# Designs tried in a protein design run: designed miniproteins, single chains, continued (5). Part 42

Each design is a single chain, and the fold is of that chain. pLDDT is the mean over its residues in the fold that is shown.

## One batch from the design tools (miniprotein)

Design m17430
Fold by ESMFold2-Fast:
Structure m17430 (fold): chain A 88 residues (1-88)
Amino acid sequence: MLEEIKKLNEEINKRIDEMKKEGKDVTKAVSSWVGLEIRAVGLLLDGDIDGARKDIDAASDRVYKETGDKKLSELVKKRGYLRLELAE
């Protein structure tokens, strides 16, 4: 589980770096969904599993809306749901 999250962090960072090398400014876009991920983690710590799921899905949707990158959206969603499994 923890090792899978580490691999997802590496894949997400690699994809963001690839987008930056392509001349895309993703900094503002990253900030827009990181807030949702932070809130989801807080909800998981409080035991609000349903609220956390909504924020994980919202963060993934925001990634796709802001970047158009389906792979990055799927990686962010997968990471969120692995964090959810650790809380259950």
Scores: mean pLDDT 80

Design m17431
Fold by ESMFold2-Fast:
Structure m17431 (fold): chain A 96 residues (1-96)
Amino acid sequence: MEARIEQLEQERARNMEEWRKMSEEEKKEFRERLEEELEEAEKLSSDRRYQLVAELLRKMLELPFEEAVELLLELQRLQQLLGEERTEEALERVLE
């Protein structure tokens, strides 16, 4: 049994429940943060990693709140499984 994968999936489910409890004002602040992060990532677009970050942020801004959060949680799960050195791979897998 893959106990680590099961643990990360359970943490993702709990985190999603917490995100669903956010107020409309907190959800608006989340979107404003994504817009700020997108602007900064686009300034750094000479690097492949920042190009992928900008693509992810644009996709999240176009999606409903719950679906945007699901992408963020999937990225966090993949980064926990793959490690920091494989951040570009994690971003590419989330964008598939």
Scores: mean pLDDT 75

Design m17432
Fold by ESMFold2-Fast:
Structure m17432 (fold): chain A 103 residues (1-103)
Amino acid sequence: DPNADISLDEAEEAVKKAEEYAKQGNYSKASGYLLLAGMSGDLVLQAEVFLIISESEFSSGNYDDAIEYARKAERLAEASGTERGRELAERARKLIERAEKAK
């Protein structure tokens, strides 16, 4: 069940594993862990998930995909209403601007 809830600690561990696999270019494993992290219901973790994908796509020269994932991260981060969410939204906006200029 792709909508099965997990604990926040398990979601945070999944984010870290996703980041490591994304750095290796293993998006299949990274996306699996990112989906697992998203099941926490935590909007901040979901925003971090999409921002990690966006940064990885940017580093690979996939600027259009980087923009799409960064926009998803920005929306979730802003919806969280948290200070951490504001930081992630700002990071996402800067990545979008940088990717648009790199196209």
Scores: mean pLDDT 76

Design m17433
Fold by ESMFold2-Fast:
Structure m17433 (fold): chain A 112 residues (1-112)
Amino acid sequence: EEARKALAAGDYEKAVEIIESKPNPTKEELELMATAYLKLGDYDKAVEYLRKIAEQLTGDEKVSALFEAARIYYEAGDYDKAIELFNEALEVAPDSKLAEKIRAAIEYIKKK
């Protein structure tokens, strides 16, 4: 709640501080951390927290979390890291509906 309030007020550093003080952050708090670091421009930490969320998930939900992490690196211009995360997502659920979109994204990046 306090971390979400700080994030809503644009106080991203305060949101990070509040959640980092917790020994066992919830999935919601990990999502707030990913958002706060993304807003602060720390793409590596934003992805780190999305990976922590993915570790708590299976199947299509885990693929979605890894896809969001890959998209962050793609938007940051780190295409090699984006492809690595897209491939990691495909390993989780190679036959998912999202897998087709991921394969298309990898091919698009490779053609750049």
Scores: mean pLDDT 82

Design m17434
Fold by ESMFold2-Fast:
Structure m17434 (fold): chain A 85 residues (1-85)
Amino acid sequence: SNSLQIEVGLLRGEVLSTIDWMDQFIRDSTDEEKIKKVEEIRKQLREIVDRLEQLLKEGKLTVDDVKQARREIDELMGQLMDIAS
């Protein structure tokens, strides 16, 4: 549905903006433990978006898939904010 396509586009945009910020944090940081944690979160965020886009492309994406991805992204964003503090 057009609604699911729009929602995936919005989540993708949010994740890509966050990844851009993460890439800057990695360049500017000297804390190797924080860098490793940020890189792991970056990888997980990319995998979630790739999963949603693949399901959308295949016509298999459900409202539940989007809700699950949103929960996973929110949890990872929370972890990222804690690391950045």
Scores: mean pLDDT 88

Design m17435
Fold by ESMFold2-Fast:
Structure m17435 (fold): chain A 75 residues (1-75)
Amino acid sequence: SLEQGERELKETIEELKKQFDEAAANGDVEALRRILGELESLLEWARKHGFSQELIDELQKLVEEARARLAALGA
């Protein structure tokens, strides 16, 4: 169901946030690029399948934060 899918997506977003924080703290460019790719794919998928605007906005924010961190690291 959409409701179950939104719960699973929210859990995935929280897990990706933790991975992002760890990679950013360590300056792990390879991990940050992987996380960015996963976030971009997930954002496109969520938009196509009619997930809540709240979850789409959270994904968009994480994509922007990952891009900003990579830029700050010269990547």
Scores: mean pLDDT 85

Design m17436
Fold by ESMFold2-Fast:
Structure m17436 (fold): chain A 61 residues (1-61)
Amino acid sequence: SSAAAEEERKKKLEHEINLAMLEMQMTVNKVSEKDRKKLLEEARKSFEKAMKLLNELIKKR
């Protein structure tokens, strides 16, 4: 694969990790149980996207 494709995947990975981190940080601000569950679900989705991108990068070794 091209270097441009790898760079794009790295940027997507960084974005998803940063998004998940922000969502996790919001859960520590004493939000309601409902809001906390929503933020955790959104963080999980962001981490799942990050893991998928990591797996694709690893497979290209």
Scores: mean pLDDT 73

Design m17437
Fold by ESMFold2-Fast:
Structure m17437 (fold): chain A 104 residues (1-104)
Amino acid sequence: KEVLEELEELADKYIETADTAYAQKIGDLVEEHWEDPEVRRLALAIGARAAAKRAGASEERIEALGARALATPADLEAQQAANEAILAELEPLAAARRAAAEAA
């Protein structure tokens, strides 16, 4: 679908640049097409990759978490559980990054 291709292109730009304008466009498309399970699944993967990058995860881990999100069933509860689990896994890394910044 054109929407999925546009979301992937915007996601790559957002993850590389951290520009909130791309995040806004992604959010608008996700909201407009929220009833599409594939759009929700891709949104989860984009969110996972963006969160991993903010936490300072390796490129390999960013890709692995994105792939795990994409493998999540097209069930809203499963997608919400996967999102919470991914954020929980990233919290120790994010905390370590914050501690390192505070100590510097």
Scores: mean pLDDT 78

Design m17438
Fold by ESMFold2-Fast:
Structure m17438 (fold): chain A 72 residues (1-72)
Amino acid sequence: VEEKLKEIERLIAQGRKYRDQGKYDEAYAKLDQAVAIAEELYKEGKISREEYLEYVTEAGVLALEIAVDKVV
């Protein structure tokens, strides 16, 4: 589980780096992968609902920031 949690954190960090570089499609891909792993862990009962929502919220906020940057 710890390895998968570290993978989620790495993917979110990579998404943030791609966002900072203006590589929005790559950023979205990394955030989507992070959410998919968190969802699987939650479905398997390996992480709490609160922990799952924290990851989804962090990735979602980042994705929203990218969307605003693209249209504003």
Scores: mean pLDDT 79

Design m17439
Fold by ESMFold2-Fast:
Structure m17439 (fold): chain A 59 residues (1-59)
Amino acid sequence: GSKVGAATPTRDGEPLPEEERKRFYERAARKSREEAEKLADDPEMKESMEEVAREFEKK
């Protein structure tokens, strides 16, 4: 894994442990996919949300 300068998911200012980070990323990817589907009328935003989902899926 690489740290690509993004803010790590935190709770109360503390970084999440690996197991909780994986759950966070799974949830974030799912939400991004659902948001992309809602943006069918805005293809540029849809592509952006799909890329966000792919980034979370890599975690």
Scores: mean pLDDT 72

Design m17440
Fold by ESMFold2-Fast:
Structure m17440 (fold): chain A 73 residues (1-73)
Amino acid sequence: SNLERAEELFREAVRAAEAGDWERAVELAVESVLLIEDPRKQAARLTAVALTFIGLGAGEAAKEVVNRVLEAE
């Protein structure tokens, strides 16, 4: 269920990002990563978030997600 919720949050983050709501996109993306308890799957989600945001032209938002996930350790 945590993986299903993480996937839904990731989809919501992408939709917020496509709408230009970067504050919400970062918040949802961070939550989508941190809900994943398996370290390998968490790293894969973080990579997917970062690459998606970079592809949308938002390298600073990608950096913010990485920083917030690392700070939550």
Scores: mean pLDDT 86

Design m17441
Fold by ESMFold2-Fast:
Structure m17441 (fold): chain A 69 residues (1-69)
Amino acid sequence: SLLDELAAAGAAGMAATEAIKEAVAKGESGDLKTSGRVEGDTAIGVGQQGSTKVVVEMPVEEVLKKMGV
């Protein structure tokens, strides 16, 4: 659904933000890789920059709330 696509994008964005933050703190550089998906009612985001990988897993409704929806 559109809401699941939005939640997947939101989770991916959250994971990307944390991965960038951690990578910058470590002095790492490189291309940002990000992905998001929804499994049932759970949104899963993955972000990786250099060797820094972050996974965000939370209910779809919580991701939408954090995005102001």
Scores: mean pLDDT 83

Design m17442
Fold by ESMFold2-Fast:
Structure m17442 (fold): chain A 74 residues (1-74)
Amino acid sequence: SVPLSVEEARELGREAGREQTLRSLENGMKKEELRERLEQARRRADELEAAGRTVLAAGVRAMVEAAEEVLEEI
């Protein structure tokens, strides 16, 4: 397994964030619950970045950004 670049991690994060958010909403998860999870994910990304895990932090941030975009569309 090869580590992802920041760009690849962001791309995969956006795809996962969009797909997971749509699936969660289709399965009846409330928008408020999703927003709480996104706040937790942002805090986790900050912790990862502080720990020097830049690629993983970038992927998590991109996932949150894509999830927020989905929530704004609905």
Scores: mean pLDDT 83

Design m17443
Fold by ESMFold2-Fast:
Structure m17443 (fold): chain A 90 residues (1-90)
Amino acid sequence: MEKEIEELGKEAQELKLEMAEVIDAAKKKNDTKTVKELEQLTERLNELMTELDEAYLNEDKEKAEKVKEEVEKELERLRQKIAEAKKRLS
């Protein structure tokens, strides 16, 4: 579990860096809507990662597994939205 949570944290960090780059590109094109969407998604991801860490620390394995699934689904959704934003900014 710990190693899996660490790997998810690393993926989330890499994805946040990619989102920051797309946000900067959107700002240069005055795409305020894309900026707001990606900033909100970044906040959502941070909240889910905090929930996952708390569930793990509390040794609530069932909750940790459930939140882990939500994090994995959210990461995949974010990758798709980043790809769509990149296409719009091209």
Scores: mean pLDDT 80

Design m17444
Fold by ESMFold2-Fast:
Structure m17444 (fold): chain A 67 residues (1-67)
Amino acid sequence: MLDTSLADPALDAAARRLYAGLLAAGVPEERAQEVVGRVVSDAMERGRVPTDAEIEAVVREEAARAA
């Protein structure tokens, strides 16, 4: 699986990483699902996969918001 022309496998990996990070940060499952859905929709509209740094930034923002 070395073909990245549509970025769908990379987007799936990014979504799973974001979801795991949100749950590890104490974000409730329902909220984590909402955040992942939003980020995936934005990425699809832009035709771009979020970077690890962008995923970490979203996790930090939502963890702070959940506190």
Scores: mean pLDDT 76

Design m17445
Fold by ESMFold2-Fast:
Structure m17445 (fold): chain A 100 residues (1-100)
Amino acid sequence: EEKKDRLLRAVGEAVRAVREAASTIPDPEKAQRLVDEATRHALRLSRAALNGDKEAVRQATEELVRVMREAAKLSTDPENQKRALEAAERVRKATDEYLA
């Protein structure tokens, strides 16, 4: 699997993990905000990766990982917390490989 394809796959998994974590956040407005932010940063990251914009990939990855960690912290489900944190680590790893 090419570095770009691995990154795009990790980004898709990240958005899914945020939606799962958000489903167990008691504050529905904050849950929706985190899903919207994750989707926006994921879209920016995907576009940057497709365009070869390494600086935009780095910036969008930092924002996506931040949102994922916040969703994990606010989730009341330990399994959703774990999956969101693991997905965040996979995005960071895929980004580091893409930028290498």
Scores: mean pLDDT 88

Design m17446
Fold by ESMFold2-Fast:
Structure m17446 (fold): chain A 86 residues (1-86)
Amino acid sequence: PELSERAKKVLKYVEEADKNKDGKLTFEEFEELMEKLTGKELSEEEREALKKLMDTFDKDKDGVLSKKELYELLSGITGIDKSLLE
């Protein structure tokens, strides 16, 4: 239930970040999304973690995440360590 609610809010922020409605987010848009979720600027450690996660879920290796890949990533980290999304 907690994961579902957080994931739903994240999905809404993802849709707002994707202003071009092309179904993809750049790393910069992803950083903005995470800043909205945490309410603060990302630390160096957090930025590195997000970069690695983005690379892991970037199927096409083009430096952007599709919404589907991003949903998968955010669901994963929310399930593993909620403190990353505080």
Scores: mean pLDDT 65

Design m17447
Fold by ESMFold2-Fast:
Structure m17447 (fold): chain A 55 residues (1-55)
Amino acid sequence: SEIERKIQQLELAIKNAEELKKLFVERGELSDDQVKTIDKAIQKYKEEIKKLKEE
């Protein structure tokens, strides 16, 4: 279904964002404010997945 596809895309986006965040933080290439922005984006994706699963 389209909902299942969207959930899979969001889960992949979260995984990729977390991996890239970890890499760039380890390299000292992200500020604390940039990290907070990424964390807020990941949280929004997780909330979207939850809403889609409840539909």
Scores: mean pLDDT 82

Design m17448
Fold by ESMFold2-Fast:
Structure m17448 (fold): chain A 91 residues (1-91)
Amino acid sequence: NREEIIKKLAEVTGLDVQTLYEIEERLRQVRPEDFESILDSFFKDVEKFLKSIEEFKKAGDKEKVEEAKENARDLIETIKEGLDRALELLK
């Protein structure tokens, strides 16, 4: 469920839900075909990070929780960078 994934990302990254929806919408609108595999990989990695965060929280491993949050932030930054490059190519 995308809504659940976005809400979880907002919780772990500190970004608001609206910002994450805007990123998703922009990617859908300016995504060239070569980005499709990249986006699929990103969604798969998101699910992996969310599962890891849950497992680490249950174990009380705050360090691993923080690492997973940083990985989620890096993923979002990578998506933003890819979007910016796509916009440059579309002019």
Scores: mean pLDDT 66

Design m17449
Fold by ESMFold2-Fast:
Structure m17449 (fold): chain A 59 residues (1-59)
Amino acid sequence: VKELIAKLRAEIEALGGLVLSFTVEVEGNEIKIDIDYLTPDSKEAEVAALVEEAKKQIL
């Protein structure tokens, strides 16, 4: 989990973005991952794809 978070943060920063917060919540038997980030408009789709991929790998 920590390694995937660090990788995601580095990838977002490489695209000119910034991770503001990262929260992992346990709701019953489900794990929810919430990420708050900033990204340049030109890179929004790329950052969104990275976030979705990371969520799938963490879960």
Scores: mean pLDDT 73

Design m17450
Fold by ESMFold2-Fast:
Structure m17450 (fold): chain A 67 residues (1-67)
Amino acid sequence: SASDTALAIANLVAAALGAGQKLRAQGLDATVTVETTDTRSVGTVKAGDHVARTEYDGATGKETVVN
């Protein structure tokens, strides 16, 4: 449902921001980028040479980790 998609996107955004905050609390210089539409979200967390990217596709209900 649209409500389930919105919740999944909100959870992805919160998780990405939380990961960045945790890394900064550990003394790492972390950057968080979030891109959202009504049906898709991508969160990227970068700390030094390490990059973690999570993508949610609301049309399929699938979450993927890329890189």
Scores: mean pLDDT 79

Design m17451
Fold by ESMFold2-Fast:
Formats: sequence, structure tokens, C-alpha cells
Structure m17451 (fold): chain A 75 residues (1-75)
Amino acid sequence: SRASDEEKIARAKEEARTNLEAIEEEAEKNPEFREIIERIAELLRRLLETEDREEQLELIEEILELQREGFEKVQ
């Protein structure tokens, strides 16, 4: 099956809600990475607030890039 843009956005918003709960705890555990963690949290909140499809897709890409960078540094 092929995921439509709507399905991709809906899934990303679901993940964003879960990730926001985890991110605040991660910022406390890894203060050296707080700045990137806070930027990810801001983008996740923007994704949940916006209804513009083009902006949603751009935010999803930016969030994934920052999450990859953040997780690579947490070791």
C-alpha cells in the first residue's frame, strides 16, 4: 500500500504528540543537547498547530533531520 500525504501527515502528528512527551524528559537528561532538543520540540508544536499541507510536509522533513542529528549525538 502507498501512504498518501494525508496519511503521512496524520502519522507524523501522532508521533509528534508522543515525541513531545519524551522530549521534555530527554532535555533534562541531556543538558548538553538541550538547544537541539528544544528546537525539535518547537518544530513538533508547529506541526501540530499548522493546517497548511505544504508547511506540514516541510516541517516533517526538518523534524526528521534534526531528530537524526540529535539522536546521533546522544551516546
Scores: mean pLDDT 74

Design m17452
Fold by ESMFold2-Fast:
Structure m17452 (fold): chain A 81 residues (1-81)
Amino acid sequence: SLEEQAEALRREALARIDAVIAEGAARGWPDEEVLARLREILDETRARLEALGVPEEQIERILNELDAYAAWRLAEARAAA
């Protein structure tokens, strides 16, 4: 279903966010590089949701959740360093 496809893309984006933050910490990437890669994940996720025909209101909810998650994870990683 469209709902199952949208949820799969959301879960994939969450995993990609975790991977980028972990790799950035392991490789010593500057904050601007980590932020750029996180933005790329959000932009690609938007494009894929739009291609599936997900309503804009639902896309905005998903992206807002992903953005908040990325901000929280990045803050947590910085606090642990």
Scores: mean pLDDT 88

Design m17453
Fold by ESMFold2-Fast:
Structure m17453 (fold): chain A 72 residues (1-72)
Amino acid sequence: MQEELDRLFEELRPEIEKMLRDAGATDEQVENALKALETVGRILAEEGDSVEEIRRHLLSAAKAIANEIKSR
């Protein structure tokens, strides 16, 4: 699971970074959001969620963060 989770983060990182930067996120906000999303992904993996479910949750959370940044 951990190895699959690491691969998922490597795949999603560019997409999430672009989403956040397009919303106006600073470098610090991008780094903090990525760290938070990695923590969330790890918790979901420990709860037994599939890689596909984790992907969906991380993208949903990233969109919520981007919307919050854009609204400020």
Scores: mean pLDDT 81

Design m17454
Fold by ESMFold2-Fast:
Structure m17454 (fold): chain A 77 residues (1-77)
Amino acid sequence: SVAEARRALAERGLELARKALALSDDPEVRAAARAAIELAERALAGEASLEEAVGAAIAGIGAAIQAALVAGKPEAG
């Protein structure tokens, strides 16, 4: 169902965003992770659309990738 898909996407986004926040002290990564967590929590509360739940999953993945990249080569300037 759409509700199950929304829940699954939001839960995955939340998991990845929380991992990114735990792994990175970079302010940009932390801001992205917090935004993803907030969107995921809204989706889990049933207050967000399926598109927002997909957005939460994508944002969580993005934050996790960013955290991994920063950990591998933290500064470019």
Scores: mean pLDDT 75

Design m17455
Fold by ESMFold2-Fast:
Structure m17455 (fold): chain A 89 residues (1-89)
Amino acid sequence: SLEEIEKRIEELLQKSTHPLVREAAMALLVAVENLKSGKVEQAERDIAYARELLEKARKEYPNIPQDIFDELERLIAELEKRVEELKKK
C-alpha cells in the first residue's frame, strides 16, 4: 500500500542524515502524495529525481551503508511499478 511505502520512507529518514539520501527520500514522499492525488506525471518526475540522487550518492559517497541504498532502490522500484500500472489504465 502507499501508506506502507510512506512508513518505510519515514523510517529511512530516521536512519540516514546524509543530504542526498534525505533529499531522495523527501522526493519519494512527494511522489506518494502526488499518486494519492492522481497526479501520475508529477509523481513520475519526483521518482526520477530520487533515482538521480540515488545514482549520485552511490557514485560519490560509497561509505553510505548498503542497507540505505538497497531500501532506496526498493522504494524507487515499487513506486516506478505503480506509475506504470496507473499509466496502463
Scores: mean pLDDT 86

Design m17456
Fold by ESMFold2-Fast:
Structure m17456 (fold): chain A 69 residues (1-69)
Amino acid sequence: SLLEQRRRAYQEVVALHRELTAAPASQRDQLVEAARARFRELEERLPQLHIDISLLENGRPLVTIAGRA
């Protein structure tokens, strides 16, 4: 179901966020590139899930599930 897909995607984004937060600065660029590709893939699969791409560029990730704007 869409709800299960969104939940799994959210959990994956949270896991990536934790990995980025725990990573040393020297490894962060590589992890950011990997996470960026994964976030784009998730957004295309789940149009109701919005992931703030600026989290990858500005270094402190937040994730939002698309709701009322």
Scores: mean pLDDT 59

Design m17457
Fold by ESMFold2-Fast:
Structure m17457 (fold): chain A 64 residues (1-64)
Amino acid sequence: ALEKLIEEVEKLPLPEELKKGVLAALKTGDLVVIKVAVHELLKYVPVSEEQKERLEKLLKEIES
């Protein structure tokens, strides 16, 4: 689940500095940090509806 979430973030056309920050947050393994990072990403970065659904599904799998 976490590895798949990292792969999806790496596919996003983000500025390198922002991408590194989000990936670092995911690699902490702290669920609260991961949730905040993904929600901030989805709030401020224009992603397709399909990419948003994929990211939210993976986030739910990590929470389970």
Scores: mean pLDDT 75

Design m17458
Fold by ESMFold2-Fast:
Structure m17458 (fold): chain A 86 residues (1-86)
Amino acid sequence: RTPIDYDALRKAIIDAVAKLPLDATFEEIKQAVNDAFVAQNPDGVPLPKGSYAPLLFYLGIELKKAGRPDLAKRVQGYGLEELMKL
């Protein structure tokens, strides 16, 4: 009935990823996304791989707005790679 609050989830993910250093690895970015998702879903259900690609693209846009364009470029690249794995 009451789905995950996507606005709060997006903010949590952006905040977690934006805290990462400019040289953050793909694994660190994925972990930050999972951590934020788990925080919004305390049952600890992990995101399926199919959900990562669109989220990573969206994160790229939001990170650029948050003043992290270097991370945004990396996240977009990772999103393309994850999309190709689907």
Scores: mean pLDDT 68

Design m17459
Fold by ESMFold2-Fast:
Structure m17459 (fold): chain A 63 residues (1-63)
Amino acid sequence: MSPAERRVAELAARGEAATSEDEMLAVLQELVALGNELTDPRDRALAEAALERLTARLLAFAA
């Protein structure tokens, strides 16, 4: 795995394990910042997929 792929996977795992809205928001903020720095389309797609999944999970905490 590239360093970017590893970082996306790490953040996705942290988000999946998050048990509170605050934990999820922290992960989402880091994932957005990482995504803005990624230039490879594949790495960006992985970050976007993780962001979409974790955002859906965050909405469940807010409901």
Scores: mean pLDDT 79

Design m17460
Fold by ESMFold2-Fast:
Structure m17460 (fold): chain A 78 residues (1-78)
Amino acid sequence: LSQQVIELGRQTSQPVMAGLGAGAAESIEQGLISEDQARDMVRAGILLLYGGDTPESEIEELVRRAMELGREALERAK
């Protein structure tokens, strides 16, 4: 049940995660920040969205997903 609620939250928050990832990916492409800095920024955004008590493994997966969604969004924009 809790896992299903988290999954629904991820699905409904997907546009926000894609936006975070796309902004990070665009900044990397323009040479404004490093990939590590972009990942830190996305992680901070996810912590604000999902809460600081979220397990680190879940945060890592959400950061990975957001970065993937952002890269895909940038690829489509090209």
Scores: mean pLDDT 70

Design m17461
Fold by ESMFold2-Fast:
Structure m17461 (fold): chain A 74 residues (1-74)
Amino acid sequence: SSEVTTITTSDGATLKLNPLGGFTYEDATIKVTGVFSGNTATVDVTGTGASVFTFPNGSKVTLSPGKNQKITIA
């Protein structure tokens, strides 16, 4: 499937998932690009400060601007 799954959080943030395991997330504070690998994600974060990134399963992680960050998905 070539379809992108888009999830909008209660805070108005947008999460897009692609079939290749890549994703993007954007809110008022940060923009995230990343790739899933099993139960982990590797992310690059740009923005003005820390923000809470919410996964589709409801898991939350606080992300600060930085490159090549590893996150475990519960």
Scores: mean pLDDT 69

Design m17462
Fold by ESMFold2-Fast:
Structure m17462 (fold): chain A 100 residues (1-100)
Amino acid sequence: SMEQRKKEILKLANERFLELEDLATEIIQKNPSQREKVLEGLKIAREALQKLADKFIEKNISVEEAKKMLDEFFQKVREALKSINVDELKKVAEEMLKKA
């Protein structure tokens, strides 16, 4: 069950990251001048998702609770990324990692 939990949490984090990559691509296409800021935001989100997944695994968080926290993070990151607000994205990442 521990190995299955680890696999499911990593899958959930990866699925959210792929959705953020797709969103970043769309934002860059609409806002080419903002490419560097969007990519910086995506990098922050990637690092935060990896750290969150690791924390959930280490703390024996359930798949259900991990999914809930990843979904909350995903929604906030998505909004910050759409606004091309790197400072807000960094704040969201820091707050979510502290909550985890």
Scores: mean pLDDT 86

Design m17463
Fold by ESMFold2-Fast:
Structure m17463 (fold): chain A 103 residues (1-103)
Amino acid sequence: SESEIEKFIYEITDLLRRLYQAVEAGDKEAAAAVGKEIERLIDEYISREKDKEIQSIAQRFKTELSDVLERYIAGEITPAEARERVDRIVAKFHLELIIIKSE
C-alpha cells in the first residue's frame, strides 16, 4: 500500500542520514553497522511486498548499496566517492518507486 511504502521511505531515509554521518566522519565500523540495519529493513520490506516489480527494485537497491559499502570498508573508495555513489543509488531508487506509484 502507499502508506506502507511511505513508512518504508521514512525509515530508510533516517538510516541513510546516519550512514552519511558515519561515512563523513570516516567511521567504517559505524557505517558497517548502519549498513546492516538498512539491509535488514529492506529485507523485511521485500518479505511483505506482493508486487514483484517493487521487490526487484528494492533488491537492486540493497545489492548496489551493499557493494558500495563493502568497497568503502575495504578502503577501495574514498568517503567522498562512497557518498556520491550512495546518493546516486538512493536517487534512482526513489525515482523508480515514484514512477510505479504513479501508474
Scores: mean pLDDT 82

Design m17464
Fold by ESMFold2-Fast:
Structure m17464 (fold): chain A 74 residues (1-74)
Amino acid sequence: SPRARLDALLAELEGLRANAESIPPDEAIARLNALAAEIHALMATLPPDEAARVAARFDELVRETARRLPPLPP
């Protein structure tokens, strides 16, 4: 189901967040972008209430992952 796929992708994102400081920043950003694209596509298939809950968790994980990465060069 789309929700089960989303839960699996969110678990992948949690793994990325946990290991963000141990991965080269460019690779971590590339993985984050790939996961974000799949999660966004699947969220579009969910009812609004369910999509909102997934979006909230996704936003939290993205924010936490970004905090662990060095600032991008200008």
Scores: mean pLDDT 79

Design m17465
Fold by ESMFold2-Fast:
Structure m17465 (fold): chain A 80 residues (1-80)
Amino acid sequence: SDVSKYANELIKELVKQAIQALKNGDYESAEKLAERAISLTRLFPTPENIEALRELAKAFKEAGLTELAERIEQAIKEVE
């Protein structure tokens, strides 16, 4: 559906912005963007969106934000 395509594009953009915020040391923005991506993926749990969340979880883990990475991984398990 058109709504699902829009959601996929928005989630991809949110993930990109969250990863960029992590690179900039803006952990507050990264967390807020991640929470938006998780919430939207729960409504549209497509394989593409689940993959985007996996990339985000990896980025948080590599940044040393293991608790946030675990929260993203838990959200992935809940929608699979």
Scores: mean pLDDT 87

